# Designs tried in a protein design run: designed miniproteins, single chains, continued (3). Part 83

Each design is a single chain, and the fold is of that chain. pLDDT is the mean over its residues in the fold that is shown.

## One batch from the design tools (miniprotein)

Design m10880
Fold by ESMFold2-Fast:
Structure m10880 (fold): chain A 63 residues (1-63)
Amino acid sequence: SSKVAELAALTREAARAAEAGDVARARELIDQLNKLAGLDVPVDPADVESIERAGVRAVLAAL
């Protein structure tokens, strides 16, 4: 579904921002991910693994 694709894209972009050290951008993308998924998941915007785990959870919740 388009929602799953959007959640995956937001996760990918947030992880890239974190890898680049752009914590502000990662936080914005995480906020969008949580809002779209209907979740309030605590995610460290500097930790790529935390972002990827949150993305997987969001996608599973949307299936």
Scores: mean pLDDT 84

Design m10881
Fold by ESMFold2-Fast:
Structure m10881 (fold): chain A 81 residues (1-81)
Amino acid sequence: MPSVEEQFQEFLEKFRKGAEEAARNAKSEEELRSTLALLTGIGKQEARKFAEENGLSEEEIEKLLEEIERIAREVYEKALK
């Protein structure tokens, strides 16, 4: 059975792939910003649900949310190049 840390990495990889797909499909910078903001919001909700199901601390939840925001920022910046 994968560890909680491995499940975190799988979750973050899945989020990155979704964000990259959204970036490829965006028709404008405004649409890209709006779509990534929506996906980040959904990702944070999914992350909190995952954390609640696994009995994680608020500190661990906050770290996971920060990583989601970092991934979204990286995808946004890369899409502008």
Scores: mean pLDDT 80

Design m10882
Fold by ESMFold2-Fast:
Structure m10882 (fold): chain A 74 residues (1-74)
Amino acid sequence: SDDEKIAALVAEMRARIEAWLAANPDASEEEVVAQLSREGAAAVAELRALGLDTPRAHRALMAAVHEALSRWRA
């Protein structure tokens, strides 16, 4: 289903973000923001390529990016 595809895409992006943060523990906030922006942009592009660029899917994807940044800042 489209919901399962969106969930899988968000989960894959989240896993890539977590792996990058674990590999870069001394990264500056500027570097973290740049990487999260890159991952978010790539995921949005993939979402559009799949024809799944609904507002709901976009919000879920952006929420995951913002949650990762908030957890890193904590």
Scores: mean pLDDT 85

Design m10883
Fold by ESMFold2-Fast:
Order: C-alpha cells, then sequence, then structure tokens
Structure m10883 (fold): chain A 73 residues (1-73)
C-alpha cells in the first residue's frame, strides 16, 4: 500500500539522519586532531556526508510525493 511505502521511506530517512549525525560527530573529533590526522580522512568523510545528505533529500521528495498520493486518494 501507499501507507506501507511511506512508512518504509520515513524509516530510511531516520536511519540516514542517524548516519549523518554520527559522521558529523566523527568529523568534529578528527578536525580537533589536526595536524596529527591525514587531511584525506577528513576529505573522504566530508564527501560521504555530502552523498548521505543528497540521498536524504531524494527520499524527502519521495515522502512528499507519497503523502500527496495518499491525500488525493
Amino acid sequence: SLEEQLKQVEQKILLLEIVLNSTDFVLERLKEKKPDIDQSLIDNLEKDREIVKKKIEELEKEREELKKKIEES
């Protein structure tokens, strides 16, 4: 059902938001360890963070489309 699809999308968003928050925590800790930490580790995590943010944005659009379909039904 559309309601089950909405629930699945909302759960995926929640999980990715947890991942994003965890990545932000790790990035802050790594930046505190400069210069003793390689910049490439920070750069790679920042790239991963950007990918996760874009995925959340895609899922949020899917969530809004599903909500509209449910409302119109």
Scores: mean pLDDT 85

Design m10884
Fold by ESMFold2-Fast:
Structure m10884 (fold): chain A 91 residues (1-91)
Amino acid sequence: KEEEERLKRAKEFLLAAFREALYEITGEKLPTEEEILEKLVDLIKNDPETTQKIMAKVIEIIHENTTKEEQEPLRKAFEELGKKIEELLKK
């Protein structure tokens, strides 16, 4: 149960980090997970340089704002998000 709660918090934090990075780099406010995923898929297909900047900013936010214990659930959250992105890229 504690691990599931940490994973939920990690996913929420990861989405917040992506929202912040996307807003700083692209100027777009994307409040929902679906909007974030759609924008990331678009950027991966059409703008790999901006995608790299967003990923670098997300990693920076994570390192500045999380402990080692929080970083482990974040790795799982990244893996789940990556799988969703791969599935969307196939469509």
Scores: mean pLDDT 79

Design m10885
Fold by ESMFold2-Fast:
Structure m10885 (fold): chain A 67 residues (1-67)
Amino acid sequence: SDLERAVAEIKKFLESLGSKALTVEERDQIFARLEAEGISRETIRRAYLIASTEHSKKVAAAELAKR
């Protein structure tokens, strides 16, 4: 589905940033790219929420594992 594709693409991008915070400009760039692929803005926003939540959980778990 479009949602699953958008989630996968955003997750790849967030993983490439590591623990660095995503800037508004970087977010707008990935949104524009996905929108050009025919995915609706509403679906992209939902995908971003899912992907960013999963990325935050992964980062938090990695930090806890270091203790």
Scores: mean pLDDT 78

Design m10886
Fold by ESMFold2-Fast:
Structure m10886 (fold): chain A 97 residues (1-97)
Amino acid sequence: QQAQINQRNDQVLDNMGDNYLRRGVPRSIVQRAYRRARQIFDGSNLTIDQIQSYLDQNNVTIDPSVFNDQQRYSTILRQMYVAIVFDQQVRREMQQS
């Protein structure tokens, strides 16, 4: 389970990282943000409820009733969580550089 979560998280981070690099964000910033995001994900096994709470705090609300598949809902929530965390880390690194 954790290995599959890590694999999916890495795919989101890689895609977003490549996008940031194409937009002119320095590689050093992207690499530090990636490392920090990985540390957050590796250190936490968040439940769907905890992820939903985190997304709500960041003004992102997804109604589970619009999904016919609980597994798909969970996957989308985790991908959005990863994307928001990574964006926050990139923004933080840019402010500190």
Scores: mean pLDDT 77

Design m10887
Fold by ESMFold2-Fast:
Structure m10887 (fold): chain A 84 residues (1-84)
Amino acid sequence: IEKLFEEAKERVRRRGEEENLPEEVIEMALLMLEANKAYALGDKEKAQELGEKAEELAKKDPEAAKQAEELALPEFKKVVEALS
């Protein structure tokens, strides 16, 4: 599980850099994956903390949050598919 999320985070950073996305968008996408990783590993406290942080950032910059979701969501789906 951890390895799949680390590989997903590497792909998110690579794709974000290839697309010349702002570093803040890449960091938000990585934060979203880290929250999902914590949840998958049963680290409920860390998952909640990271999830709340991602939600606060999304409220401050909804456009950047949308770009981060578009970057992270396909990679999260790949992890879920690999676990099924």
Scores: mean pLDDT 79

Design m10888
Fold by ESMFold2-Fast:
Structure m10888 (fold): chain A 75 residues (1-75)
Amino acid sequence: MAKYFLLSNSDEVLEEEKAKLPSDAEIEEIKVNSLEELVDKVNEIKEKFKENPEILKVVDKDGILSAVVKVDVDE
């Protein structure tokens, strides 16, 4: 099963990105306040899941930060 991590400094961007993902996917929303915090959280996800997480999106534009990370989890 696929799990998606949505990271952003904007609640509006988190809601928009969540709406773009499959309705049956497991989604975890993470609020970040800076680019450094976003990078740290993405690296934490990579280390936690040890198998190649797929980074679908990273955006730093007009003060808005967004990242989407997809991982496969065994159930």
Scores: mean pLDDT 77

Design m10889
Fold by ESMFold2-Fast:
Structure m10889 (fold): chain A 106 residues (1-106)
Amino acid sequence: MLELRQLFREALLQGVLSPEMRTILSLLIAVFERVGRPRVSREEFEELLPQVAKELGVELTPELRERLLRAFDLMDLDGDGYVSVDEFLRFFRHVIETGEFVRPPL
């Protein structure tokens, strides 16, 4: 979890993230920190989104929720319905390098 926060802070300082990317990545980090385990299931992710959005003062619109669920699916590289911290780190690094929420290469 410390690595996710450090990477996010460095990306913020470099100015490489759009406001939308900052919001999405902040919510993703908050869910992973809330779970506190090496892996997060799709079900846990969906259930925790309203809680972490409220804690961060972010309005969880249907559009934002859909983008977050899509981001989870893009991080789920093996399609098993779980995302590991390592898969999240790989996705995050790819997002800051490309400026796009797309599936990282295997």
Scores: mean pLDDT 76

Design m10890
Fold by ESMFold2-Fast:
Structure m10890 (fold): chain A 84 residues (1-84)
Amino acid sequence: MEELARETARLIEQLKKEGHEELLRRSLRVLGVHYGIPREFIEKLLNSDEKERVRLLLEELSDAQIRAILATTRNVKEHVERQK
């Protein structure tokens, strides 16, 4: 699970640096409604550095929620890559 959390944190940082933070935020908020992840958690996750994101994911979320966030983050990355 730690490796999935680290991958998630890295992908979030990459998407933020590439200017896709708003698309990622909206996608994660929609996911959060289905998986019981509060909007405030999504904001903390996006506003944290990579190390703090790993901690937040591992301490505050279930394995299923971490996998769901990773899958959604990967889908956002694939979507923006296809638009280039």
Scores: mean pLDDT 86

Design m10891
Fold by ESMFold2-Fast:
Structure m10891 (fold): chain A 80 residues (1-80)
Amino acid sequence: MEEKIKKAAEEVVKKFNLPESTKELLVNTVSSWLQDNNLTEVTEENKDALTAFIAQWLKLADIPDEKAEAAAEYLAELLM
């Protein structure tokens, strides 16, 4: 799972022209959320909750709301 998260984060950073530091933020955000919810994978059932969580942290990292939401959605799709 870790390698899958890392590759997905890299693709999101490239696609949305995010700062390189955002890659580590995305990896840590996804990993922490899965661990806190006792989950090992992203599924249709938990995808929306994960997307909202990622978007929240991207917004806190000064990524514009629209871009944060789009990037979060794309990352969650890549992790399914």
Scores: mean pLDDT 82

Design m10892
Fold by ESMFold2-Fast:
Structure m10892 (fold): chain A 90 residues (1-90)
Amino acid sequence: SVDEMVEELMKEIEEGYKTLPKDEFFEKMEELAKEAAEKVPKEDIAEFAKKLADALNAFYLEHYDQLSEEEKEKFLKVLEEIQKFIEEKI
């Protein structure tokens, strides 16, 4: 299901956050999200996009106080790139 795809992707993103330097984490987050999006059926892509955006925004807010202003800007830029990539598939 779309929910299971988003949950598995978020687990991988969370592990990257814990184990990788911040710069490598941002690159890995973008890579993982784009790879996951490419595997989503066209009929499910809009639902996947919405649920992933909600999950990534929740993750951002959860870690907000731990991020520098520069890291916050980079995080939001990666979220924007992920959204653009998915929109091009719709």
Scores: mean pLDDT 85

Design m10893
Fold by ESMFold2-Fast:
Structure m10893 (fold): chain A 79 residues (1-79)
Amino acid sequence: VPQLAKAKGLKGMIEAARELEERGVIPRAEDFDRPLTAIMISKDKELFEALKPVLERYLREVLGWSDAEVAAFFAALKE
């Protein structure tokens, strides 16, 4: 069962997405206002790792992100 991200965690991710949009790395920061985005910043690493391929597919196939944009985004989120 997906855990809900903390409000601060989701805000931080949206803020990071806006910075990446300003740098031209991603097309639209507002695309991160999605339920699956909250899973990425979950404290449950096992859940995150299990759902990472689903999120990568969502970013590419639903939101139209390039593989390079997806890779840059995950690199920015690494612990």
Scores: mean pLDDT 56

Design m10894
Fold by ESMFold2-Fast:
Structure m10894 (fold): chain A 99 residues (1-99)
Amino acid sequence: MEELRERRRALEPAVAAWAEELEAEAAARGLDTVEQQVEFFLERLRPFGEELVEEMRRLFEEIERLSREGTPEAKEEGLELKKRLEELLIELLERRLAA
């Protein structure tokens, strides 16, 4: 638990400008839905880990499916998948900074 928070905090200064640039580019392209913005961000991360990006894309699809089910069990599973998604994102961001 603590490790992911520490890793995310360490990345904040290094990725802040990059995140702002991506958000501005997404807005300029008219990407106004979460799904469109997520796809755009994943495609920008692809050079740093194609297999991880593909796993994240599958996780997003599963999270959407669970959200549609609307059961307490589906909600709990969705939270666990969101945690895995964050771990993959941190790994991709760390790879980008190491490049």
Scores: mean pLDDT 74

Design m10895
Fold by ESMFold2-Fast:
Structure m10895 (fold): chain A 62 residues (1-62)
Amino acid sequence: LEKAAEAAKRAAEAGDATAAASAGWQIYLSGGDREYALKAIEAAARGDAEEAARYAVLSGEG
């Protein structure tokens, strides 16, 4: 979970919404918080890499 959250953060710093979406999905599959993982994927689908990474990190902390 921590490694996927770190990957999401790096994706946001690079402005890479696709990488952020991938990290959010990985956190969901690894048993992270479902609601935050879904919000991360939704944000990435909108091209919002920063919001996607924020929710991905929160999912991993749950």
Scores: mean pLDDT 73

Design m10896
Fold by ESMFold2-Fast:
Structure m10896 (fold): chain A 101 residues (1-101)
Amino acid sequence: MKKIIATVTSRDNGTVSVVVTGVDKKTAEEAARAALEKAGVEGTAQGMPSGTGYAIGKGRLTKDQALEAARAAVEKAGGEVVDESIIDTPLGHIATVVGEK
């Protein structure tokens, strides 16, 4: 079974970053973009040949918003959510969602 991981980091300085792994380049880019769109954050997304999607934008998210954005990335990538976590750091919130397909 393929494992999909989406991580959304909302920093206190107003930066939101998204990383999606476990899928092909095009799917990873589309998933990272979907996370920014769900969060209502304006930014840029790109896929890498390694099967990583990366997105960055300007905004601040609550823990729940970061988690919802990470879920949206996993669902866009075709994954079923199997695990979720939120970590508070001095620099903001990190939400990680794990999916399977």
Scores: mean pLDDT 83

Design m10897
Fold by ESMFold2-Fast:
Structure m10897 (fold): chain A 104 residues (1-104)
Amino acid sequence: SEVEEYARRLLELQRKLVEAVRAGDLERARELARELAEYISTIPEELRLAVQQELARLSAGDALLAPVIALFEVILSESESIEEAIEKFADLLVARIERLLAEQ
């Protein structure tokens, strides 16, 4: 399924992002978060809800993983450019993971 392929790729990118934050490699973490945002932007709009639902199913019980499609869409709607949205998304997602890891 195309939906399952998109969801699996998003999950893999998020897991790599979490690993980079755990390693203290914040430069790599921000690069991965930008890749994640760029990948979301390539998903056809008509599939985004289904991909978000499948991602939620695959990430159930993992508090470090975020609803990244919904988060990016909200940030994009409030940004003046896609480049601004990508940078804001990357900063917020990395900061969220750092905070959650500090609370463990």
Scores: mean pLDDT 88

Design m10898
Fold by ESMFold2-Fast:
Structure m10898 (fold): chain A 82 residues (1-82)
Amino acid sequence: DAAAKEQAKKALELMEETAERTYEELLKKKVELEELEKLIKELLSLPGVRGVPTEEQAENMGRLRGAAEALIERKEEEEKKK
């Protein structure tokens, strides 16, 4: 549980960094969110949780995807403000 939460948090932070640097490219290429989702799925399989993600991990990945989309929207709104 704790390890899965930490991996999910790390994946979210990675998405935040990516969105911060290339949010415009990511926004143009919505498909890249699906690629990031695959990477998150791989990360959620660590540490030592091998094989297919659990239902809980799959839900966490869904949350991370939603958070990434929300982050991109927030970045877009913030850029409009600035």
Scores: mean pLDDT 56

Design m10899
Fold by ESMFold2-Fast:
Structure m10899 (fold): chain A 70 residues (1-70)
Amino acid sequence: SVEETLARAREAIERLRPHFPELADQLEKTVADLEKAIAETTDPFQRLFWVNVLEGAVAAAEAAYRKALA
């Protein structure tokens, strides 16, 4: 769900913040922009596209914090 994806995004951003604060700030802005796009999109195909973009961004953020912890 979008809510679960947003929760994962917030967790990944929080984990990144102590190591890469500027990246965390940029990701927070990107996630907010994507959440807005999803909320404002009325076409179900375009909405699904934005959800997939958000999921990809979250996966990238999660990969980044794992690298920071290694």
Scores: mean pLDDT 81

Design m10900
Fold by ESMFold2-Fast:
Structure m10900 (fold): chain A 100 residues (1-100)
Amino acid sequence: MPSVEELLEAAKKAIKALKDSHPVTQTNAAKHVNDLSRRLAKLGHYEDAKKILEEAIKNTPDDNPELPNILWNLSRVYRRLGDFDTAERYRQKAIELAEK
């Protein structure tokens, strides 16, 4: 399995790809960030997962179809850290963006 250092390095590359103007590259990068953050959370690295997801939100356009998934994952991370108020806020935002 990848080390925490390898996951963090991969996350840096994925976040850089989120700044690309090409929609396919942005969507693939967002999916990769979601996967990496989930892996970090499984290893107990919730603070690292939080920082990666927060950085991803800053660099993901509001119309990106993966943004709701990033918000859902960030909500879960905040819940694991005991910040239930922030977790619920991100959960509600994810639902709003996923609803048509």
Scores: mean pLDDT 81

Design m10901
Fold by ESMFold2-Fast:
Structure m10901 (fold): chain A 78 residues (1-78)
Amino acid sequence: SWMDELKKVLAELQKRLEEIVKEANGKVLENPEYMKKMLEESLETLDKMLELGEKYKAPKELIETVKEQKAKVEEELK
């Protein structure tokens, strides 16, 4: 259940990131606007992972790791 929901969230992120890369014609790193879109999609995904982790009582270490990754993405978006 927890792993199945996580796989769905990650698959959705993968599709969105592929759409951004296609729109940027593969030049995501050369365009700050597309980099921002990728970071925003990653942030939304991390929030969903935290919600699922709390709902399904995921290990504390996993929740802390996701929170740390979220903080890093938020720092990049400043």
Scores: mean pLDDT 77

Design m10902
Fold by ESMFold2-Fast:
Structure m10902 (fold): chain A 88 residues (1-88)
Amino acid sequence: SKEELRVQVAATMAVLYGAVLLASLRKDMSKEKLEEFKKLYDEVVEEMNKLEKEGIKKIKEGDDPDKIYEEVKKKSEEYIKKLKEVAE
């Protein structure tokens, strides 16, 4: 559905942003910073995939799609901010 697609897009944004940052800045990062970034990125992938699956399940069970979308979007934006802070 349109509502399910919105949740998928929101969840994927942090994962894609992290991948782009890693590709762009990897050579300029210290070893320690790169390890910290990779650890955070693995967490982002795991948590955003979990939120996507749980959010879609909740929508299918009749929960408010707008509330679920806003929750996933907020978490994605928080992770994008953290990834950017570690990378810079």
Scores: mean pLDDT 85

Design m10903
Fold by ESMFold2-Fast:
Structure m10903 (fold): chain A 91 residues (1-91)
Amino acid sequence: SIEEVIEKILEEVKKLGVNEITLRAIEELAKHVLELVKNNPDLSKELREEIIEILKRGVVELIELEKENKSEEEIRKAVRRTIEELDKLVK
């Protein structure tokens, strides 16, 4: 299920030892995806797969921003952009 894929992503991220700000940002994205899927039960398999791809790209971006020592403001902007992209898929 999509919930199992998201749980797997979160477990893998926790193993990477990212800082608390990055971990919380990734958890926020995962929670948003779970709520989005729950509130849109009629999503096609193809759209669910695209949602997971967007989530994975957002997670990678957040990890790279941490590696580049970007500010918490840049982390928050990346989270907002990913959420906006996810929301557009269900409109």
Scores: mean pLDDT 87

Design m10904
Fold by ESMFold2-Fast:
Structure m10904 (fold): chain A 77 residues (1-77)
Amino acid sequence: SEKQKALEEAVKKVEEAVKDDPGGKEAVKLVQMTTSHLLGLSVADPDKVKELKAKTPEDTLKKAIEEAEKVLKEYFE
């Protein structure tokens, strides 16, 4: 599936970008969950999303989202 490939590539790029950042592991989990939901591959747990957002510094989260969006643009735009 092209959607599955996009999800896997987005997760890999986010992991590489935030590996040295505080809350990087939480940012990766959040991006995996929300991107999978966006692509219709799964349903994100809203309580888990809130928990991961609370544990992730804003700068790390912003970087993670920007890296995921770049990958999704390459696959679907």
Scores: mean pLDDT 84

Design m10905
Fold by ESMFold2-Fast:
Structure m10905 (fold): chain A 76 residues (1-76)
Amino acid sequence: DKGKEVKDRLDKIKKESDDFLAKLKGTASPELRATLDAGRKDVNKESENIKKLIDNGNIDEAEKKVNDLETSLKAN
């Protein structure tokens, strides 16, 4: 069940990132848009890696990467 927990956390992170970007689409400065685009790319790359880890049954490492991703998003 830990795998489902990690997957749910990843899905939530992606949805939150998508919603946040959508809210700022029309109001963000060019500099903020560049920062958001970079963050989106990082989230997408890590999301892909985490999904592969879950698919391979490497749940502990997937959890670690989800924690890192959450921390990264808060630090931006």
Scores: mean pLDDT 75

Design m10906
Fold by ESMFold2-Fast:
Parts: structure tokens; C-alpha cells; sequence
Structure m10906 (fold): chain A 59 residues (1-59)
């Protein structure tokens, strides 16, 4: 199952770090692989999109 999380943050290190920490915490809770994409917007903000895919372990 795939979950997509999108956050728009100001172009500052602190805001980017906070968004990354939230995404990392969510990925740990869900036990999945995370792909993160950052896109600069024309208003000077950065849009962070995280795609979380659950890994299936075969027993």
C-alpha cells in the first residue's frame, strides 16, 4: 500500500528539518520504504512530497 504525504515549507533549513523529521517518524510507524522529492515553488517555498511504500517480508 502506498501513502503520499505533501508538505509546503518555507525555504529555510529549520522548516525543512522539521518536515523531514515528521516524514521519518511516519515512515517508522508504518514500517515502509520512503521516497522523498523536493520541488522549489515560484513563491520561494519548497514543496516536499514523500511516498511511503510498505515492504512485504515473506515468511
Amino acid sequence: MTITVTETVSNSIDDLAAASEKIAALARELGGRVTVKATNLPDGTTQITATIEREHHHH
Scores: mean pLDDT 72

Design m10907
Fold by ESMFold2-Fast:
Structure m10907 (fold): chain A 82 residues (1-82)
Amino acid sequence: EEVEKKIAEAEANIKRYQKLLDTSRKKADEYRAEYDKLVAEGKGDSPEAKRLRNLATGYEGLAKSAEKNIKKYQDELDKLKA
């Protein structure tokens, strides 16, 4: 049935974005921790600290985008199962 196919596609998309969310959160946390360590050492304005901050914020942005997509497909899935 067309509905069953759409349910499967929504579930597959949720699974894909969940993996992206998990990976992006791990990388964001790692880069943020490295940045915070440099700040604690008085090196917050170093080129390395700026690079780590940019990487952390980039992955935080990817995680936020993944969360929005998960919600979108979850809402679609809920409507298809209604």
Scores: mean pLDDT 87

Design m10908
Fold by ESMFold2-Fast:
Structure m10908 (fold): chain A 71 residues (1-71)
Amino acid sequence: SEIEQLSKEIGELLDKLEEALKAGDEETARRLEKQIREKAKQLSSAIPDPELAQLVLDIVEQEAREIKEKA
């Protein structure tokens, strides 16, 4: 499933973002944030239910924000 694959890729990118921020690698962190945003847009577009699509996008944005706040 495209949804399952994109969800897995987003999770892996969020983990890498946390590692980059903890290491102080701002260049890698910026690149990963861009990739997370692009994958989140693709995931949202793949979900036929607009309410579920918005919920998933909100969850990804919240997870990225929490990682950035903890760094």
Scores: mean pLDDT 83

Design m10909
Fold by ESMFold2-Fast:
Structure m10909 (fold): chain A 97 residues (1-97)
Amino acid sequence: HMRPLSEEERRRLLEGAIDAVKKAIEALKNGDLQTAVRYLTAASLLLVALEIEGFDTPELREARDHLLKAMQALDEGNVDEAIKHLERAREALERAL
């Protein structure tokens, strides 16, 4: 493993992921699919960074699973299902704080 993340660095990455998910939900509610996809990509990259740095908890795995399901729902055109999964991802990330 690379050097472990500081508690402050871990918190910043988690807060960034939570913010990105919240902004993706808002974009979807406003019909802005392009902006939503940008924020989902940002959230996914932040979660990958946490995993690579060795921060791997059940809450992060739950959040990643719901992000994947949200992206699949968007690919299928199901915006309501995507929002549902993003809300669950947000809740899991907030529990990881």
Scores: mean pLDDT 85

Design m10910
Fold by ESMFold2-Fast:
Structure m10910 (fold): chain A 120 residues (1-120)
Amino acid sequence: AVTLTESGGGTFAEGSSVTLTGKVSGADIKNYTAEWYLQKPGEPEVWVGSILPNGTVELHPRYQGRVTISQDVAAQTVYANISNLEKEDSGTYFFGLVDESELRPLEIVHRGEGVEVTVV
C-alpha cells in the first residue's frame, strides 16, 4: 500500500517560515508530480505548487518568491518551505501525488491527511 506521511504543522509567527514535509512509502516519487494544496474551513482547496518528476517546480502566483518546493529522492520525501508567513497562509495543507501517465483528466491518486498551520 502507498502511505503518505505529512509533518511540519503547528503555530507560527507572522513573518516567520515553515517547512512542510511529505514522506512517501510504497511508491517512487520519481514517477509522480507531487503537489501541495491549502484548504480553509468552508472554502475550496487552493493549489500552492507542484514539483514534476524532472525536478521542475511550478507555483501559484500568490506564492511566487515565498515558497520553495524540493525533493529528496533517496529519502522519498517532498518539502514545501513557506517564508514570510501571512495570516492568510493559515489552514490545512495537503500533500498529494499525481500520476500524469495514465489519468484523464489528471487527478491526485495518493493524498495525505493534511497538516494544520496557524499563523498568529
Scores: mean pLDDT 81

Design m10911
Fold by ESMFold2-Fast:
Structure m10911 (fold): chain A 93 residues (1-93)
Amino acid sequence: AISSLSEEQQEELKELLVKGLRILGASDEDLEAVRNANPEQLEIYYQGLKSALESLEEYLKKFKDEDTPDMKKVREMAKELKEILEKIDEILK
């Protein structure tokens, strides 16, 4: 659980969550809230980021044959979020 992480691991997790939420268009105020979050709040942000990626992946499955600039942007967002979540999962192991 996030509450069992060291202070260094929690700070690394916060920066990864900030990066993911920034990709999703979070405000600077929302990103600062993540940096000041306790472990219970960090769990909520982590679950939110996972849900956002799942929604993007479902959207991409629906439009798998589309090759528009907008679809390319959504695929890049999903790829970046997946890489961020993989790094978070490594911290949580």
Scores: mean pLDDT 83

Design m10912
Fold by ESMFold2-Fast:
Structure m10912 (fold): chain A 71 residues (1-71)
Amino acid sequence: MREEVELPVPLVDAKVEPGRATLTLQGKDGSTLTVTLDARYVFIKSPTRMVIDFASEADLARFRAALAEAA
Protein backbone atom coordinates (compact mmCIF):
# COMPACT_ATOMS: atom_id res chain seq x y z
CA MET A 1 0.00 0.00 0.00
CA ARG A 2 1.33 3.45 -0.90
CA GLU A 3 1.59 6.10 1.82
CA GLU A 4 3.25 9.51 1.92
CA VAL A 5 5.23 9.75 5.18
CA GLU A 6 6.94 12.61 6.98
CA LEU A 7 10.17 11.76 8.80
CA PRO A 8 10.84 13.23 12.29
CA VAL A 9 14.60 13.35 11.44
CA PRO A 10 16.32 13.74 8.05
CA LEU A 11 17.17 10.84 5.75
CA VAL A 12 20.94 10.57 5.01
CA ASP A 13 20.93 7.34 2.95
CA ALA A 14 18.48 4.98 1.29
CA LYS A 15 19.08 1.50 -0.16
CA VAL A 16 16.10 0.13 -2.09
CA GLU A 17 16.16 -3.51 -3.18
CA PRO A 18 13.31 -5.63 -4.62
CA GLY A 19 10.86 -6.07 -1.71
CA ARG A 20 13.11 -4.39 0.90
CA ALA A 21 14.23 -0.87 1.82
CA THR A 22 16.96 0.16 4.27
CA LEU A 23 16.77 3.80 5.36
CA THR A 24 19.47 5.61 7.35
CA LEU A 25 18.27 8.57 9.42
CA GLN A 26 20.25 11.27 11.22
CA GLY A 27 19.34 10.99 14.92
CA LYS A 28 18.75 14.08 17.06
CA ASP A 29 21.98 13.44 19.02
CA GLY A 30 24.08 13.11 15.82
CA SER A 31 23.94 9.29 15.78
CA THR A 32 22.61 7.38 12.78
CA LEU A 33 19.53 5.14 12.96
CA THR A 34 18.87 2.37 10.41
CA VAL A 35 15.34 1.17 9.64
CA THR A 36 14.75 -1.88 7.42
CA LEU A 37 11.24 -2.52 6.08
CA ASP A 38 9.46 -4.60 3.46
CA ALA A 39 8.51 -2.15 0.70
CA ARG A 40 7.94 -2.49 -3.04
CA TYR A 41 8.71 1.15 -3.79
CA VAL A 42 10.32 4.17 -2.13
CA PHE A 43 10.29 7.68 -3.66
CA ILE A 44 12.25 10.37 -1.80
CA LYS A 45 10.59 13.79 -2.18
CA SER A 46 12.86 15.55 0.35
CA PRO A 47 15.17 14.49 3.23
CA THR A 48 12.09 14.51 5.54
CA ARG A 49 9.31 13.34 3.16
CA MET A 50 8.87 10.20 1.08
CA VAL A 51 6.32 7.93 -0.58
CA ILE A 52 6.59 4.25 0.37
CA ASP A 53 4.66 1.28 -1.07
CA PHE A 54 4.53 -1.03 1.95
CA ALA A 55 4.16 -4.79 1.50
CA SER A 56 1.38 -4.83 4.15
CA GLU A 57 -0.45 -2.72 6.76
CA ALA A 58 1.73 -4.45 9.39
CA ASP A 59 4.87 -3.11 7.66
CA LEU A 60 3.39 0.41 7.69
CA ALA A 61 2.58 0.09 11.43
CA ARG A 62 6.10 -1.24 12.17
CA PHE A 63 7.67 1.65 10.23
CA ARG A 64 5.57 4.26 12.08
CA ALA A 65 6.57 2.68 15.42
CA ALA A 66 10.28 2.82 14.43
CA LEU A 67 9.93 6.53 13.48
CA ALA A 68 8.28 7.27 16.86
CA GLU A 69 11.30 5.67 18.60
CA ALA A 70 13.63 7.85 16.45
CA ALA A 71 11.77 11.06 17.38
Scores: mean pLDDT 76

Design m10913
Fold by ESMFold2-Fast:
Structure m10913 (fold): chain A 70 residues (1-70)
Amino acid sequence: AIVEIEYEPEQLEELERLLVRLHVRGEVRVLKGTVDEEKKIFTVELASEEDAERLKRRIEEELGLKSRVV
């Protein structure tokens, strides 16, 4: 499962910290992360669709960023 996150450059560090926190606490299982700096999109590969839905909710709730499951 894949989540694409639209980010502002100022929020990239907070986004990365959130991903590490969620992964370390076992809330989501992140397989891979890829940053497209030109498009300002952070693409996260997750182990399951449930993990992708959880990540999307947490990003929207904590950072107010737009994200989509693809």
Scores: mean pLDDT 84

Design m10914
Fold by ESMFold2-Fast:
Structure m10914 (fold): chain A 62 residues (1-62)
Amino acid sequence: SRAETDKLIEEAIEAAQAGNMEESTRLLLEAVEVDPKRAESVLSWASMLGLDEAVEALRQRI
């Protein structure tokens, strides 16, 4: 759902700000599983946060 996806993105941003890049990557990938229509916006967040592993994984799913 939209609310679940928004929550996952918020948690991913907080994890990245705390330096937990692996956790941030996991949360963004889960957000795309919950709502694939938001894959492009999630990819933009991954790029902005410098999560290269998430960017590569998301490109394979788009």
Scores: mean pLDDT 81

